# Ledger of designs, part 96: designed miniproteins, single chains, continued (2)

Each design is a single chain, and the fold is of that chain. pLDDT is the mean over its residues in the fold that is shown.

## One batch from the design tools (miniprotein)

Design m7339
Fold by ESMFold2-Fast:
Structure m7339 (fold): chain A 78 residues (1-78)
Amino acid sequence: MTAERIKDLEKRIAELEDKGKKATSAEEVEQIRKELMSTYFELALLYRQAGDDKAADAVMEEMKRKSQELNEKLAKLR
């Protein structure tokens, strides 16, 4: 079910954000960033499939913000 998939992806995002806060190495942050971006992209695609382009666009903007935040953290760890 689409609603169940959205819930699973939102839970995955929360889990990855928690892992990102606890990450202490550049390698770990890089992997978390990759997984988080992939999960956001899947969530945006599900919203588009449901015909909710506005929700999909909002998810993509959040993905961009989180990617920049993790890139800044990576720069400080390297």
Scores: mean pLDDT 81

Design m7340
Fold by ESMFold2-Fast:
Structure m7340 (fold): chain A 78 residues (1-78)
Amino acid sequence: MEEIERLVEEAVARARELADERGLSEETKREAVQFTAALALSLLTGALSEEEARALIERLPPEVAEVVRAALDHLLEA
């Protein structure tokens, strides 16, 4: 449980950095962070497969999808 929490926090921190680097609005940044946290938790707990997570990311707005995908890169290994 503690390890999962740490990995989710790392993914969230990564999403914040990427959103800032891309100059996203605070609203879009919050959205990217929230989706990153939810998907990271679901992937790490086995609630979603890698394929299911990718499909969900593709339904997000392009700016959000790019940040979430990059933040979860290590968890979405090809």
Scores: mean pLDDT 80

Design m7341
Fold by ESMFold2-Fast:
Structure m7341 (fold): chain A 75 residues (1-75)
Amino acid sequence: SKLSVDDAITVGKDIAAGTADLPEEQQLRVFETFLRTLRAQGYSDEEIQAIIKEVKKTLSPAQRAALEEAYARVS
C-alpha cells in the first residue's frame, strides 16, 4: 500500500540522515531513487514537492542542493 505523505517525509528524513556522510554523487543517486520510488507509488507532483520541502528542513546546504538536483533529474 502507498504510504501517507507524513510517513514518506519520515522515510525521506531517515534516508538523508543515513547518507549524510556519503560522497555527493552517491547522495544524489539515493535521492533520485527515493523520488523515483515515490513517483512509481503514485504520489502526485504536489505531494512530492511537499515531501521535498519538509525533508529539506533537516538537510545541510550541500544535501539540499543534491536533493534539488535529484528532483530536477526525475521531473
Scores: mean pLDDT 83

Design m7342
Fold by ESMFold2-Fast:
Structure m7342 (fold): chain A 65 residues (1-65)
Amino acid sequence: SVDDYTQQIKDELDKAFQSGSSGEEINNIFAKKAQEARKTLSDADFSKLLTEVSEHLDEIYKKLE
């Protein structure tokens, strides 16, 4: 489901953050995962995933400051 896919991406971003990855490296992971999701999901589901993952990514960026 889109929820499972969204959670998997969030978990990968969290692991990268916990392992000491830079903001650039974390953004590159997000970009790759978003590109993969775009190929498999409907426009509506992709939009939902982008919204949730982008909000999660913003919270990670705040912690990196």
Scores: mean pLDDT 84

Design m7343
Fold by ESMFold2-Fast:
Structure m7343 (fold): chain A 83 residues (1-83)
Amino acid sequence: SEEEERLKKLAEEMLEEARADLEEARRVARTERQKELVREAEEYLKKGEEAYKKGNYEEARKYFLEASIYAGLAILEEGVLRV
């Protein structure tokens, strides 16, 4: 359906953002806390990809959002350490 294609496209866009955020988080992660946040982001990204593969685009989108949040927290932690 057109709605399913729309949800799929939104999930794909969020996947691209999550991958970019995770790549940056991996680059800046130095502390054990940052590494743990990166690990959580990686697990959510995997869950999102599995949901996407099954056609569960709404669930995939939610997992990709969680991945971006955890990756963002790792990046923010680095910023706080540089203030």
Scores: mean pLDDT 86

Design m7344
Fold by ESMFold2-Fast:
Structure m7344 (fold): chain A 83 residues (1-83)
Amino acid sequence: MEAREPSEEEVERAAELLVELAKKYGIKSKSDREKAKKVNEELAEKFGLRFPMLSVGILPEEYDREELIRMVRADARFSVIMS
């Protein structure tokens, strides 16, 4: 578990990768938790950050890039505050 505030560049990269991984695994529903878990694990491995909201099964493809960046930033900030 990593409790660190990400840089703006890290947040943007994480958001882009989140969209790519969701499309790669074909996440179609919030109930598809097995695929959501894989996406979250790859994000954690690549960025060393914890994104709790990703475990709730958000559908990244339903959001635009700017909204995803805000969500990723909020998740990372929440992890730091609640640590």
Scores: mean pLDDT 62

Design m7345
Fold by ESMFold2-Fast:
Structure m7345 (fold): chain A 87 residues (1-87)
Amino acid sequence: SNEERLATLERHRAALEALLARAPELSDQEFLTYARILGQELLEEFPDDAEIQALARRLLEARTREEAVAALRGAISKLDERIAELR
């Protein structure tokens, strides 16, 4: 349903925002590890969304804090677009 999909999108968006907010408190290794976990969760939850899949892969492939931050912001923006489409 649209309600279930909206709740799922909002949950993943909240997780990405929470990691981004915590970034200054985490080492580069910890931050990249959490970014990869969230990327894997996006791949599993949105298998039919090619744009979310591409952003999730960017999170998994991020090698630096800067790359992970850019990928997180990109993913948040795309989830915001999907949420807006359902509202």
Scores: mean pLDDT 90

Design m7346
Fold by ESMFold2-Fast:
Structure m7346 (fold): chain A 96 residues (1-96)
Amino acid sequence: SSVLDEAAEVLVAVATGSPEYAERLKEALERYKAETGAILDVRVIQLPSGASVVIVMARTRADAEAVKDLLEGMKDLVRAVTFLLNGEAVWAQAEA
């Protein structure tokens, strides 16, 4: 439906408590973006707790699932991965 076609799937990965882990995760995602075109954009947000959140905008559902599998393979860097519908709202929060 048109509503589903308008919804962007955004992966939210919470890196464990260091900026270095978030940087390594971002580098891996940027390489995957360059090699596959599956990713539209990647952003890192540092939380006051010292944890970092990586937000990934995927092109399609299949691309989002491939990115999730990649992130889940990085168990030492990633605490949790979540798919979010309404990527525009999540992305606006990341830009604010």
Scores: mean pLDDT 67

Design m7347
Fold by ESMFold2-Fast:
Structure m7347 (fold): chain A 84 residues (1-84)
Amino acid sequence: LPRGMALFGEGKYEEAIKEFEAAAKRGSQYVKHVAYSYIGEAYDFLGKYKESADYFLLAAQYSTTDKDRQASLDNANRMKKIVE
């Protein structure tokens, strides 16, 4: 996660996505939630709103709290409204 977060902060969204995907493959439920949330945000910045929505839905699936799940669903719905 830290390297993906650093790349995201530098605006290197495509490189950040690769790091977060690697973290998600081996991570706990919480790590998957955080990684997919960042991938969703990175796709939003890249203007890939459908992919962004799909990853926010994955983030919701791996949420460990109702608050985190709802936030991820709200982000997914926001992205869906842009493409609709």
Scores: mean pLDDT 84

Design m7348
Fold by ESMFold2-Fast:
Structure m7348 (fold): chain A 70 residues (1-70)
Amino acid sequence: EIEELMRKVAEKVAKAGDLDEEEVLKKLEEEVAATPEEERPAVRLSLEGYIEGKSAEELAAEVERRRAEE
């Protein structure tokens, strides 16, 4: 589930930035592993939005708004 989303994000980031896909994926996995379980639904939302073409800034703002309202 979230692992598949991370892989797709890593592929897009690596292709767009001319980076190594394996290194990008490893970094994403480390960041997700450091994230508390209570924030994992927000992480999943961010990954899905990035795959759909939303900017990182837009996704961060959306996640922050949802957390502030909750």
Scores: mean pLDDT 68

Design m7349
Fold by ESMFold2-Fast:
Structure m7349 (fold): chain A 80 residues (1-80)
Amino acid sequence: SDEARERLRLAATRAVSLAQKVLSDEQVDALQERLAANELAPLPERARTLVDTIEELVPNPSPELQAALAELRAAADALA
């Protein structure tokens, strides 16, 4: 549904925003490259790749980032 897609968009926006606050410029470039490589994949697959990439780049995420990544996974599962 459009509501489920909007939920996913908001969850992805929040996760990326929180991750960018702790990532170096080089890590931000790596994240953007990974997102570009997956731009043609279905939305749930793109969201899972985004979560995995952020977890790889931020091994010790804040509680806020952990919650944002959990919400992104939940939003992807709800859309699938």
Scores: mean pLDDT 82

Design m7350
Fold by ESMFold2-Fast:
Structure m7350 (fold): chain A 112 residues (1-112)
Amino acid sequence: GGPLGEASARALGDGAGAVPGVTATVSGNTVTLTAGPSRAGGEVAGGVAAGGALSPGTTATVAGNTVTVTVASDEAGMRGVANIGRGLAGHSNPAARRGGEATLAGVAAAGG
């Protein structure tokens, strides 16, 4: 992937992975999130899956408690990750909100 897509994927992985009960692995422009048995982890995984599938710059696949997001290598990928982060930042769960805010901060750093 291009540097912007990889930086955006890293922002999502770092933000979501900071949430208790979420394990994040980042490889290039792909983020794999595994939700442990926690309410915050399940809500983050669900929000990421929905945001990733809906955003033109990202794709998301769900297998059990694992969500895999692929981020486009251009500005559309950055916008897709920002859309995921905004969705999480608007969540009622404080841990999910912190994960979304961290994702948005990382995207802002990656994009300028």
Scores: mean pLDDT 80

Design m7351
Fold by ESMFold2-Fast:
Order: structure tokens, then sequence, then C-alpha cells
Structure m7351 (fold): chain A 76 residues (1-76)
């Protein structure tokens, strides 16, 4: 179902954010950018598929991932 796919994309995005944060802490900014881009893409797909009542939560996570991506690019 669309809801099940949305939940899977949320999980992928969450895991990608964790991987990006670990890469950033290790000083691997190129790898951190890669993972944060995957997180943004995954949360965008989750947002498209999610029911209306879940969209605000997903959007907050998406916006946070976008800000993390922007920050790492500025550090590069």
Amino acid sequence: SHMEKAKKYEEIGKNAVKAGEEAYKAGDYVLAIHFYEEAVKSYEEAYKLAPEEEKEKIKKNLDKAREQLKKVKEDL
C-alpha cells in the first residue's frame, strides 16, 4: 500500500540521516553529502505517498535533512 511504502521511505531516510551524521563526524563531507541527498530523496518520496495527517511530520524531517545537507555543503 501507499502507506506501507511511505513508512519504508521514512525508514530509509532516517537511516540515511544517521549514516550522513556518522560520515560528517568522521570528516568525510563528500560521503555525508551523498547520504543526506539520499535522505532528502527518500523523505520526498515518503511525503508524496503519505496520508495527509502524517505529511507534517515527514515535512519536518525532510526540512531538517535539507538543512543538514546545506550545512555540509557550506563546510566543504
Scores: mean pLDDT 88

Design m7352
Fold by ESMFold2-Fast:
Structure m7352 (fold): chain A 96 residues (1-96)
Amino acid sequence: MLSKEEILEMLEKVAELLLKSVEAYLKGNELEAEIYEGIALIYIGILKLLAPKEDQKSIDQVIDKMLKAYENGKKTKDLKGMKEQLKKSLEEFKKS
């Protein structure tokens, strides 16, 4: 079962991978973008499987916000705005 520190570290990895995916996408490197997205989804799967039951709702909320930031980053090409939204989501989880 994952500790809260391990959960936060994995969420930080998800944020980093989603940012790298959008950066690769904007550079026209579609394969690299898909690989980073795929790895991020694997980390999300591990979080949902191994996180304590008490943390599941907070994790689901953070993941939902992060995935919405990712979707908007791809559509708007606003990488700075995406980075700020991801950081805010992580800070909200850290305080929970």
Scores: mean pLDDT 87

Design m7353
Fold by ESMFold2-Fast:
Structure m7353 (fold): chain A 80 residues (1-80)
Amino acid sequence: MVEQLRQLTEQASEIGMQITRLEKEIRALKRQIAEAEAQGDKETADELQKRLNELEAQRDALSKQLKEVNKQIEALRKQL
């Protein structure tokens, strides 16, 4: 029981770190989109926007996984 709780807590930490890294990539893409738009390069801005949408979807999926892991942690604590 304690070992499973520790393992899930470590998984939650790892997912949190992945979300943080993804947020940094999202910020970088937003800056690149703004730069492309400022230069009138709509095609590049559109391609970067598609990539941004993909990263935001991945962030949302990881956020959902983190919520499920936290639910499992809570359930295990109740079984102690």
Scores: mean pLDDT 85

Design m7354
Fold by ESMFold2-Fast:
Structure m7354 (fold): chain A 69 residues (1-69)
Amino acid sequence: SMSLDELAELVRQLGRAQGQPLSDEQAREVATYLLENPGISAEQLAEVLVSLGVSPEAARRMAELLLAS
C-alpha cells in the first residue's frame, strides 16, 4: 500500500502533468480522502479535485489515473 506522503506526491505530479498544480496541503487532502475512502468512484474523486480548483476535464483524468494506481 502507498503511504500518505507517496500518494500526496503522486497527486502533485499528476496535477503538474495536467497543468493544474495543487499545493502540498491540497495534495495531502486528496491523498487522505483516497486512503479513507478505498471504494471511491472516479466521479466522486473528480468532485473533490474540482472543489480544490482543478478544471472538470483535468479532474476526471486525474481521478482515473489515481484510481488506476
Scores: mean pLDDT 84

Design m7355
Fold by ESMFold2-Fast:
Structure m7355 (fold): chain A 85 residues (1-85)
Amino acid sequence: DEARQKLLELAEKGDKLAEYHIKIAEYGELILKNPKLKEEEIEEFIKTVEEGLKVVLEKEKREMTEEEKKELEEGIEEIKKLAKE
């Protein structure tokens, strides 16, 4: 809850990583409410987010923090797990 609000504020300030974290979380909620989504569509979305983050980091000449990496990995795994059920 509070963490989500903080990420939203960071995304509004132009933090692309925060924006992608929020987008992943929202997609997870969508999957929970609409389990009819195809696994292929979900995987394509996850790949798009991951590649987008990589490109942004390379252009900005910075690396993800350990916390950002962990949160992203956990979010992606959770989405994949939910999609299979």
Scores: mean pLDDT 66

Design m7356
Fold by ESMFold2-Fast:
Parts: structure tokens; sequence; C-alpha cells
Structure m7356 (fold): chain A 94 residues (1-94)
């Protein structure tokens, strides 16, 4: 089990990740409203979320190097969020 201090650190990392992803999604929606091509906006959003995810994963590996289960969970979450944002942008553009 994670200690209380480790749980608080993980929550901090998770909140920073969520905030940065929300900023990418909001910017992508604004670009779509301004008439930018959907596929280009999706490609740029996916790339930015992947870069943010890689930074987040690096922080998790540095704080929790002995937790491969947690690292794998974070990797899966990043992939899921990339797919979710793509679906939300496609729906927004309809």
Amino acid sequence: ALSQEEQLELQKISREWGKKVAEVEDEAKQKLKEGEPLEKVIEEARKRIKEIGDETLKKVKEKFPDRPDLIESVKSTIELVIERVEQELRKFAE
C-alpha cells in the first residue's frame, strides 16, 4: 500500500496532468471553432498529450521507481486519455 505522503504526491502529479490535458483540449476546441481542420487539430492534440504524458510518467518513475504496477497503470491512463480526447474533439466538431 502507498503511504499517506506517497498518496498525496501521486494526487499532486495527477492534478497537474489533468489540468494540462484540459488546457490542450480547450485550446483544440477553440481552434475547431476558428475553422482549423479537424484531423490537424486532433494530430496536434494527441502529440501534446503524449508529450505531457511522457513528462508525467517520468515524474512517477522518479518518485515511485519500485512500483512497476503503478507505472503500467499510468501508461494505460495516458493512452486512454489520448483516445478519449480524440473522441470528444470529433463529437465537438459534429
Scores: mean pLDDT 86

Design m7357
Fold by ESMFold2-Fast:
Structure m7357 (fold): chain A 91 residues (1-91)
Amino acid sequence: MISGPLQKLTEEEREKIKEYIKKLEELNDPSAEPDIEALKTLLETEEVSRELLESFLESMELRIKILEAGQESEEKAVEVLQEAAEKLAKE
């Protein structure tokens, strides 16, 4: 149950979600399939809590960065995860 005020997705937010879907699909990682489906479900939702939306999008951005870094090196993926974990710790 969403406890905060519900707001419509902005065009900027919809474009950002579509960008994340494209990046995850381009990475072609099977572990990203649930993330892609979650983003598609979010696009079908007209009203969302801004707080939950921001937290979710930040988690998706982190996920994409980890997967992108992992394609270059595992060490780089760990660095990206550590950096983003410090930012997420305040949520």
Scores: mean pLDDT 72

Design m7358
Fold by ESMFold2-Fast:
Structure m7358 (fold): chain A 67 residues (1-67)
Amino acid sequence: SGEEHVQRANEALRAGDAQTAVEHYKAAADAGHPNAPELYRQAAVIARALGDTELANELSAKAKELA
């Protein structure tokens, strides 16, 4: 479920694995989680911090589309 992806993302962040956290926040939002816009925004911020500008721009666009 989308909520399981959010849980996995939070666990990844606690472990210092920002890349895995981005993947799981994106997966939760893609699965139609009620907080999808915010999850896309959070994933975009983390992706940008990791230097993945292409993914960050894609995720930001998805968040804006759902707002």
Scores: mean pLDDT 87

Design m7359
Fold by ESMFold2-Fast:
Structure m7359 (fold): chain A 68 residues (1-68)
Amino acid sequence: MGPLSEEEIRELAAKASEEEKEEARKYAEELIKNSPRTLAAPKEEQEEIFEDLTTRLAAAAVLRRELE
């Protein structure tokens, strides 16, 4: 699969259920905790990375559901 555009990712994330969004936030937190590079970044950058990861993970959950 090729990379999705930022707009496509946001549209998919918007279709995610509340449960999928909650799981996406949880996975994003896990990824940040396991990334020393991200943890060393300023808090503002950590927040941006968290929001981006949450959006991408929610979009991935929707794609997985559509492919099943």
Scores: mean pLDDT 77

Design m7360
Fold by ESMFold2-Fast:
Structure m7360 (fold): chain A 86 residues (1-86)
Amino acid sequence: MSATTLEEANELTNRALNLMRRRNVPEEVIRKFQAFLDQLKERLAANPLDIETQLQLGVISLAVTMMELMNFTQEEVVRVIESLIR
């Protein structure tokens, strides 16, 4: 099966950051999420088949897609992002 690639993870990062900027999410939240995604990309680069990293990227991809399709508000986007970071 096609696992998430580093190229796909980079594209997901770009989509997420652009969505957050369009929703006027605070820069502090954007920086925290970018750092979290960068850490996941480092883990993916070290082990492309790491099941936990693949599942986390899958959940993030679904969340970003839902936020884009459902036109989430700034508050809703922040809540989803904070939930993904822990």
Scores: mean pLDDT 82

Design m7361
Fold by ESMFold2-Fast:
Structure m7361 (fold): chain A 71 residues (1-71)
Amino acid sequence: LREEIIALISEIGKKLPYDKEFDELALRVVLPGATREDALALVDYLEKKYGDDESLKELIERLRELAEQLP
């Protein structure tokens, strides 16, 4: 689960321009002890800022599914 989330965040990051807020939110999720709340905060940010980007839609949806599985 955590490895899959980290891989997906890396994949999304490769498709984004430089984004400091994304980097800060993503760091909280890739560190040990990341909570569902941390991951959902990243997902909500991505949906709000990049939700209209068709190339990211499936990746963001998958990230939400994985985030909801975190404790």
Scores: mean pLDDT 79

Design m7362
Fold by ESMFold2-Fast:
Structure m7362 (fold): chain A 70 residues (1-70)
Amino acid sequence: DPREQGLALLEQGRKLLEEGRAEEAVELFRKAYEYFIKAAEQEGNDVELIRAIAEKELEEVEREARKILE
């Protein structure tokens, strides 16, 4: 189930970010959002809305990770 996989990856990404493992965290967040988009595509629902939300959330996470990497 793509939605369930996305949620699991999102949770793991948050834990890695808290541990300062910024590069691995960003990778997991990207995978999580890709799974959410796939779930929306499979259900035939609001793909553009989910994509917009995912892009905004991922950009914020990438900014936080960049501060840790510096």
Scores: mean pLDDT 76

Design m7363
Fold by ESMFold2-Fast:
Structure m7363 (fold): chain A 80 residues (1-80)
Amino acid sequence: SLLDEIQQLVGQLREAVARRDRAAVARIAAQLKTLSEQLGAEDVAAAAGKLLEVARDPAASDEEIVRAANALIRAVDKLF
């Protein structure tokens, strides 16, 4: 299901953030944004869009990426 795919991507996101892999974070955020838009999950789509923006910004700190990722994970948790 789409919800199972979202949970799998959240697991991958946690790993990418722990590795400080900004390219992987951006890819996963883009995928989560697309899936959440298909589900009409506006909070998740907005949080994923913010994480994608931050992950693509070379001036963004690791702390900003962690905060944006945590906001996205909290939004996903509300779907379950």
Scores: mean pLDDT 88

Design m7364
Fold by ESMFold2-Fast:
Structure m7364 (fold): chain A 73 residues (1-73)
Amino acid sequence: VRVRYNDMIDNMNNYGGNMTGYNGMGRDYDTRGDNGTPVDGTVYRMIMDNYNNRMNMYNTMMNNYDDMARNIM
């Protein structure tokens, strides 16, 4: 349990840390209202897809943790 929990925390921290750069980038473009012009549209899409995938993984891990704890006890 503790090993699995630590792995989740490490993954969350790794994804959170990596996403900090992506969050700043996405927020900057969102503020400008021009999502892609300063960056190649393909590259921008890849960055946003990566960001969304990391968020989905984070949420999936949290939901799985909660579901496991709830269903076991």
Scores: mean pLDDT 54

Design m7365
Fold by ESMFold2-Fast:
Structure m7365 (fold): chain A 59 residues (1-59)
Amino acid sequence: DLPPERQLQSHAATSAATKVWKETGLDVTDPEEQERANELATQAARQALEQTRRQIEQQ
């Protein structure tokens, strides 16, 4: 059970990754393109996590 702040960070990262995946990788049949889409989704998740962390620290 994560603290609310950690849950918010995790949710933001997951949401960002999901959005990128839907735009770039959802239903991709090419394995290479799927891997690329996953990499982009991971990058977006990291950025969202970092941004959310910074916002939480400043509230």
Scores: mean pLDDT 69

Design m7366
Fold by ESMFold2-Fast:
Structure m7366 (fold): chain A 73 residues (1-73)
Amino acid sequence: LSPNEQRLVELLRKAGLSDEQIKEVLDAIDKYRPLNLDNIIDIVEYYIEVEKLSPEELKKKVIETIRVEGLRG
């Protein structure tokens, strides 16, 4: 994993995502590359700090954010 991918994985694990849920996020990153991972990390931190989502809802929002960012690049 790149340093930015490691940072994202640590952030998601701290937020309560399972290894299986983290794998789904990493699979989305691989599918929609290239991505601005720094921007995605900032958005994920916002979801964790402000929206207080469950791990499953957080996973879904993160994957949708990855998809949208990939399609805009």
Scores: mean pLDDT 81

Design m7367
Fold by ESMFold2-Fast:
Formats: sequence, C-alpha cells, structure tokens
Structure m7367 (fold): chain A 90 residues (1-90)
Amino acid sequence: SSNAAKTVALMLLAVASTLLDPEEAERTVQEIFDAAKTLPAEDRIEVIKILAEVAKKTGNKAFLDALKRMAEEDPDPEVREAAKKYIEEL
C-alpha cells in the first residue's frame, strides 16, 4: 500500500539522518527489513529504492547488506531482480 511504503521511506530517511553507530544501524535496518516483508511486492520494490539511496549517501554497510538479503531471500523474483539492479548501480 502507498501509505505503508511512505511510512517505511520516512523511517529509512530518519534512520539515515541519525545513525552514528554501525551496530545500532544493523539492528534498525533488520527491523525495517522484517516490516518490509509484510508489504506487497510493489511496496517492497519502493523500499529497495530507498535502501539503495541511503546506502549510496551514507556508505553504511548495513543498508547494502539489507539490499543483498532482499536480492537473495525475497519470494518474488521481480523484487529480487530489482534489488540486484540497484546493488549493481552502487
């Protein structure tokens, strides 16, 4: 849903703006990853776009690891392919 996608996007932007500790970032990204699993495939692709932007801007490995996990573990092949493409563009 568009509302869920917007909420996750705002959470990711907030996390990116405040993260200073790599271990804390990893835990927060994991919580976002778990929440994203409850969204429709279209909304999960929107989460992938935001994770890629955050990974690019922050250089924080936790966001890249989340993208790699979505590329490997997501049940939808289109979501996995989207994650792979965004990783390649980093």
Scores: mean pLDDT 73

Design m7368
Fold by ESMFold2-Fast:
Structure m7368 (fold): chain A 100 residues (1-100)
Amino acid sequence: MKIVSTESKTETLPNGKKVTTQTFTYEDGSKLVVTTEYDDDGNLIKVTVEYYNPEGELAAKKTTTYDDNGNVVSTKVEINEEVAAKNPYVREVAELLKAD
């Protein structure tokens, strides 16, 4: 499936923490939103990946949390089974998210 637009936004919070949000819009209107959080030293803290179907419904979400050495502390994958039943790509995205 082809990406038709890409948007990137970086915000620096008052405590020096940086948050980067990247939005990838696919040709069918579905979206992948990747939110990456860094501490004030530039160390990776958290990555959230959210997949939205063309109707704007959240289909799958993966949250990965990192320690101060960059090691994965936790990974959580959430799949909306009702949305997955409507869109065959939701299951494919969920398998990619599970692979880490």
Scores: mean pLDDT 78

Design m7369
Fold by ESMFold2-Fast:
Structure m7369 (fold): chain A 89 residues (1-89)
Amino acid sequence: LEELLEKAVAKVKAEAEATRARLAALAAELRARLAEARSEAEREEVLFEALAEFLGMSEEEVERLRAAIAAGDWEELERLAREILERLV
């Protein structure tokens, strides 16, 4: 029983370390891309792409998000948000 608990703790610790490494890499990449952005529009594009990558969004989902924002389509935004949340849990 204690051996199973030790294995479970080791797995959770390894998963936490992998998640931290992934987040650090994404933060470094985002910082580099933002530093190269020459305009506010380019910074918004970089932030959108970074958010899409973090949430595991497809290119099609990113296009849906941009179209919904441009149209003020809150119903489509809510639908897309639910689809992404379903995938994350």
Scores: mean pLDDT 68

Design m7370
Fold by ESMFold2-Fast:
Structure m7370 (fold): chain A 85 residues (1-85)
Amino acid sequence: MSPEERELVKHFEKIIEAVKKRDLDSVNKTLEELRATVKRILARHPELKPTIALDLKSLGIFYENLGYSEVAKKLKELADEVAAA
């Protein structure tokens, strides 16, 4: 697992903790931080694009299955943006 993937995992853990606490404001803030981190990583490491897109899509499916449709939608949208860029 790359250093960049480890940084993304930390953001994923923050989203999970915010969701467990039912803190939607923290969820939204962490999703925006994730978006900024993804853009920064891809500017330096465009080769990680397919891996990051897959990870984001998988996380989106995970939250969709838990009933968090809005969080799932935002993660899937970011995955599609990464895949298309």
Scores: mean pLDDT 78

Design m7371
Fold by ESMFold2-Fast:
Structure m7371 (fold): chain A 99 residues (1-99)
Amino acid sequence: MEEARRTAKGIVDSARSMGQSLVDKGASADETRRAVAAFTEAATARFEKLIAKDPSAREVALEGAEEIRRVFDEYGAKASPEAAAAMREQAERLVEAVE
């Protein structure tokens, strides 16, 4: 479980770094949409591998996905409405995938 928590934290930290980078460079709505979609695909695969190796890690994966949703909400508030909508959509897909 400690390894699962470290993995989830790493994925969340990556989401924060991506969100900050997109805001700092003033990324377009299309650039943001592509970046968050790619991130969500990679994060989903990492959480699925974590759960496949240890089914008890599903709770940790769900907590991580929910934290990523909060991160996307935080950075979405600083972005355009279209970029914010893309972040919310991808965050919901991630949470659904790990439930």
Scores: mean pLDDT 83

Design m7372
Fold by ESMFold2-Fast:
Structure m7372 (fold): chain A 82 residues (1-82)
Amino acid sequence: MNDEEIRKEMLEFYTTKRGLSPEEAERLYDDVLEGLALIDVGIAKIEAKRHGKDFQKIVDEIAKRYEEKGLKRLAELVREKA
């Protein structure tokens, strides 16, 4: 699924199942994406330390994989949080 499809489904879930306003749902979705990006950055730090790899290169590889899957916002957040 691409970025737009995932966003649409998550916002629909938050508004219809959790009773959040559209604005509250959008904020929660952004918070979830930020959390996921922080986890990826943490994994990249561990991999860089264990394997002597360039941290920034690992971050770029993770972000590129997200971009290839159409997850552009998550890719941007991974680069930002590094």
Scores: mean pLDDT 79

Design m7373
Fold by ESMFold2-Fast:
Structure m7373 (fold): chain A 100 residues (1-100)
Amino acid sequence: EPSPEERLERMERGAVEYARILGEAEGLSQEQIDAVVALIREFYREVRELVRAGRLTEEAIEALVARLRAGLSKHVSPATATALTSLLRAELRAFLASLR
């Protein structure tokens, strides 16, 4: 079974790939796609810090998702922002439920 760190790396990789696919489908520039990818990487950086501190909670997830949505809304359509934040919230809640 993969470690929590390995699982977070896979989740981040999947989220970045999904963001690129959605961004390309929306017709975003490479600069806009890079900005979205940077926001997702920062989101997972904060998640990893919370996991290491033993402070990943449902409340922390909602705060992170709200900040990510605010950042994404500067670059992508509401539909793309909703798709990305819904996926990341669902995956991170499932991840939290799998932790001891």
Scores: mean pLDDT 88

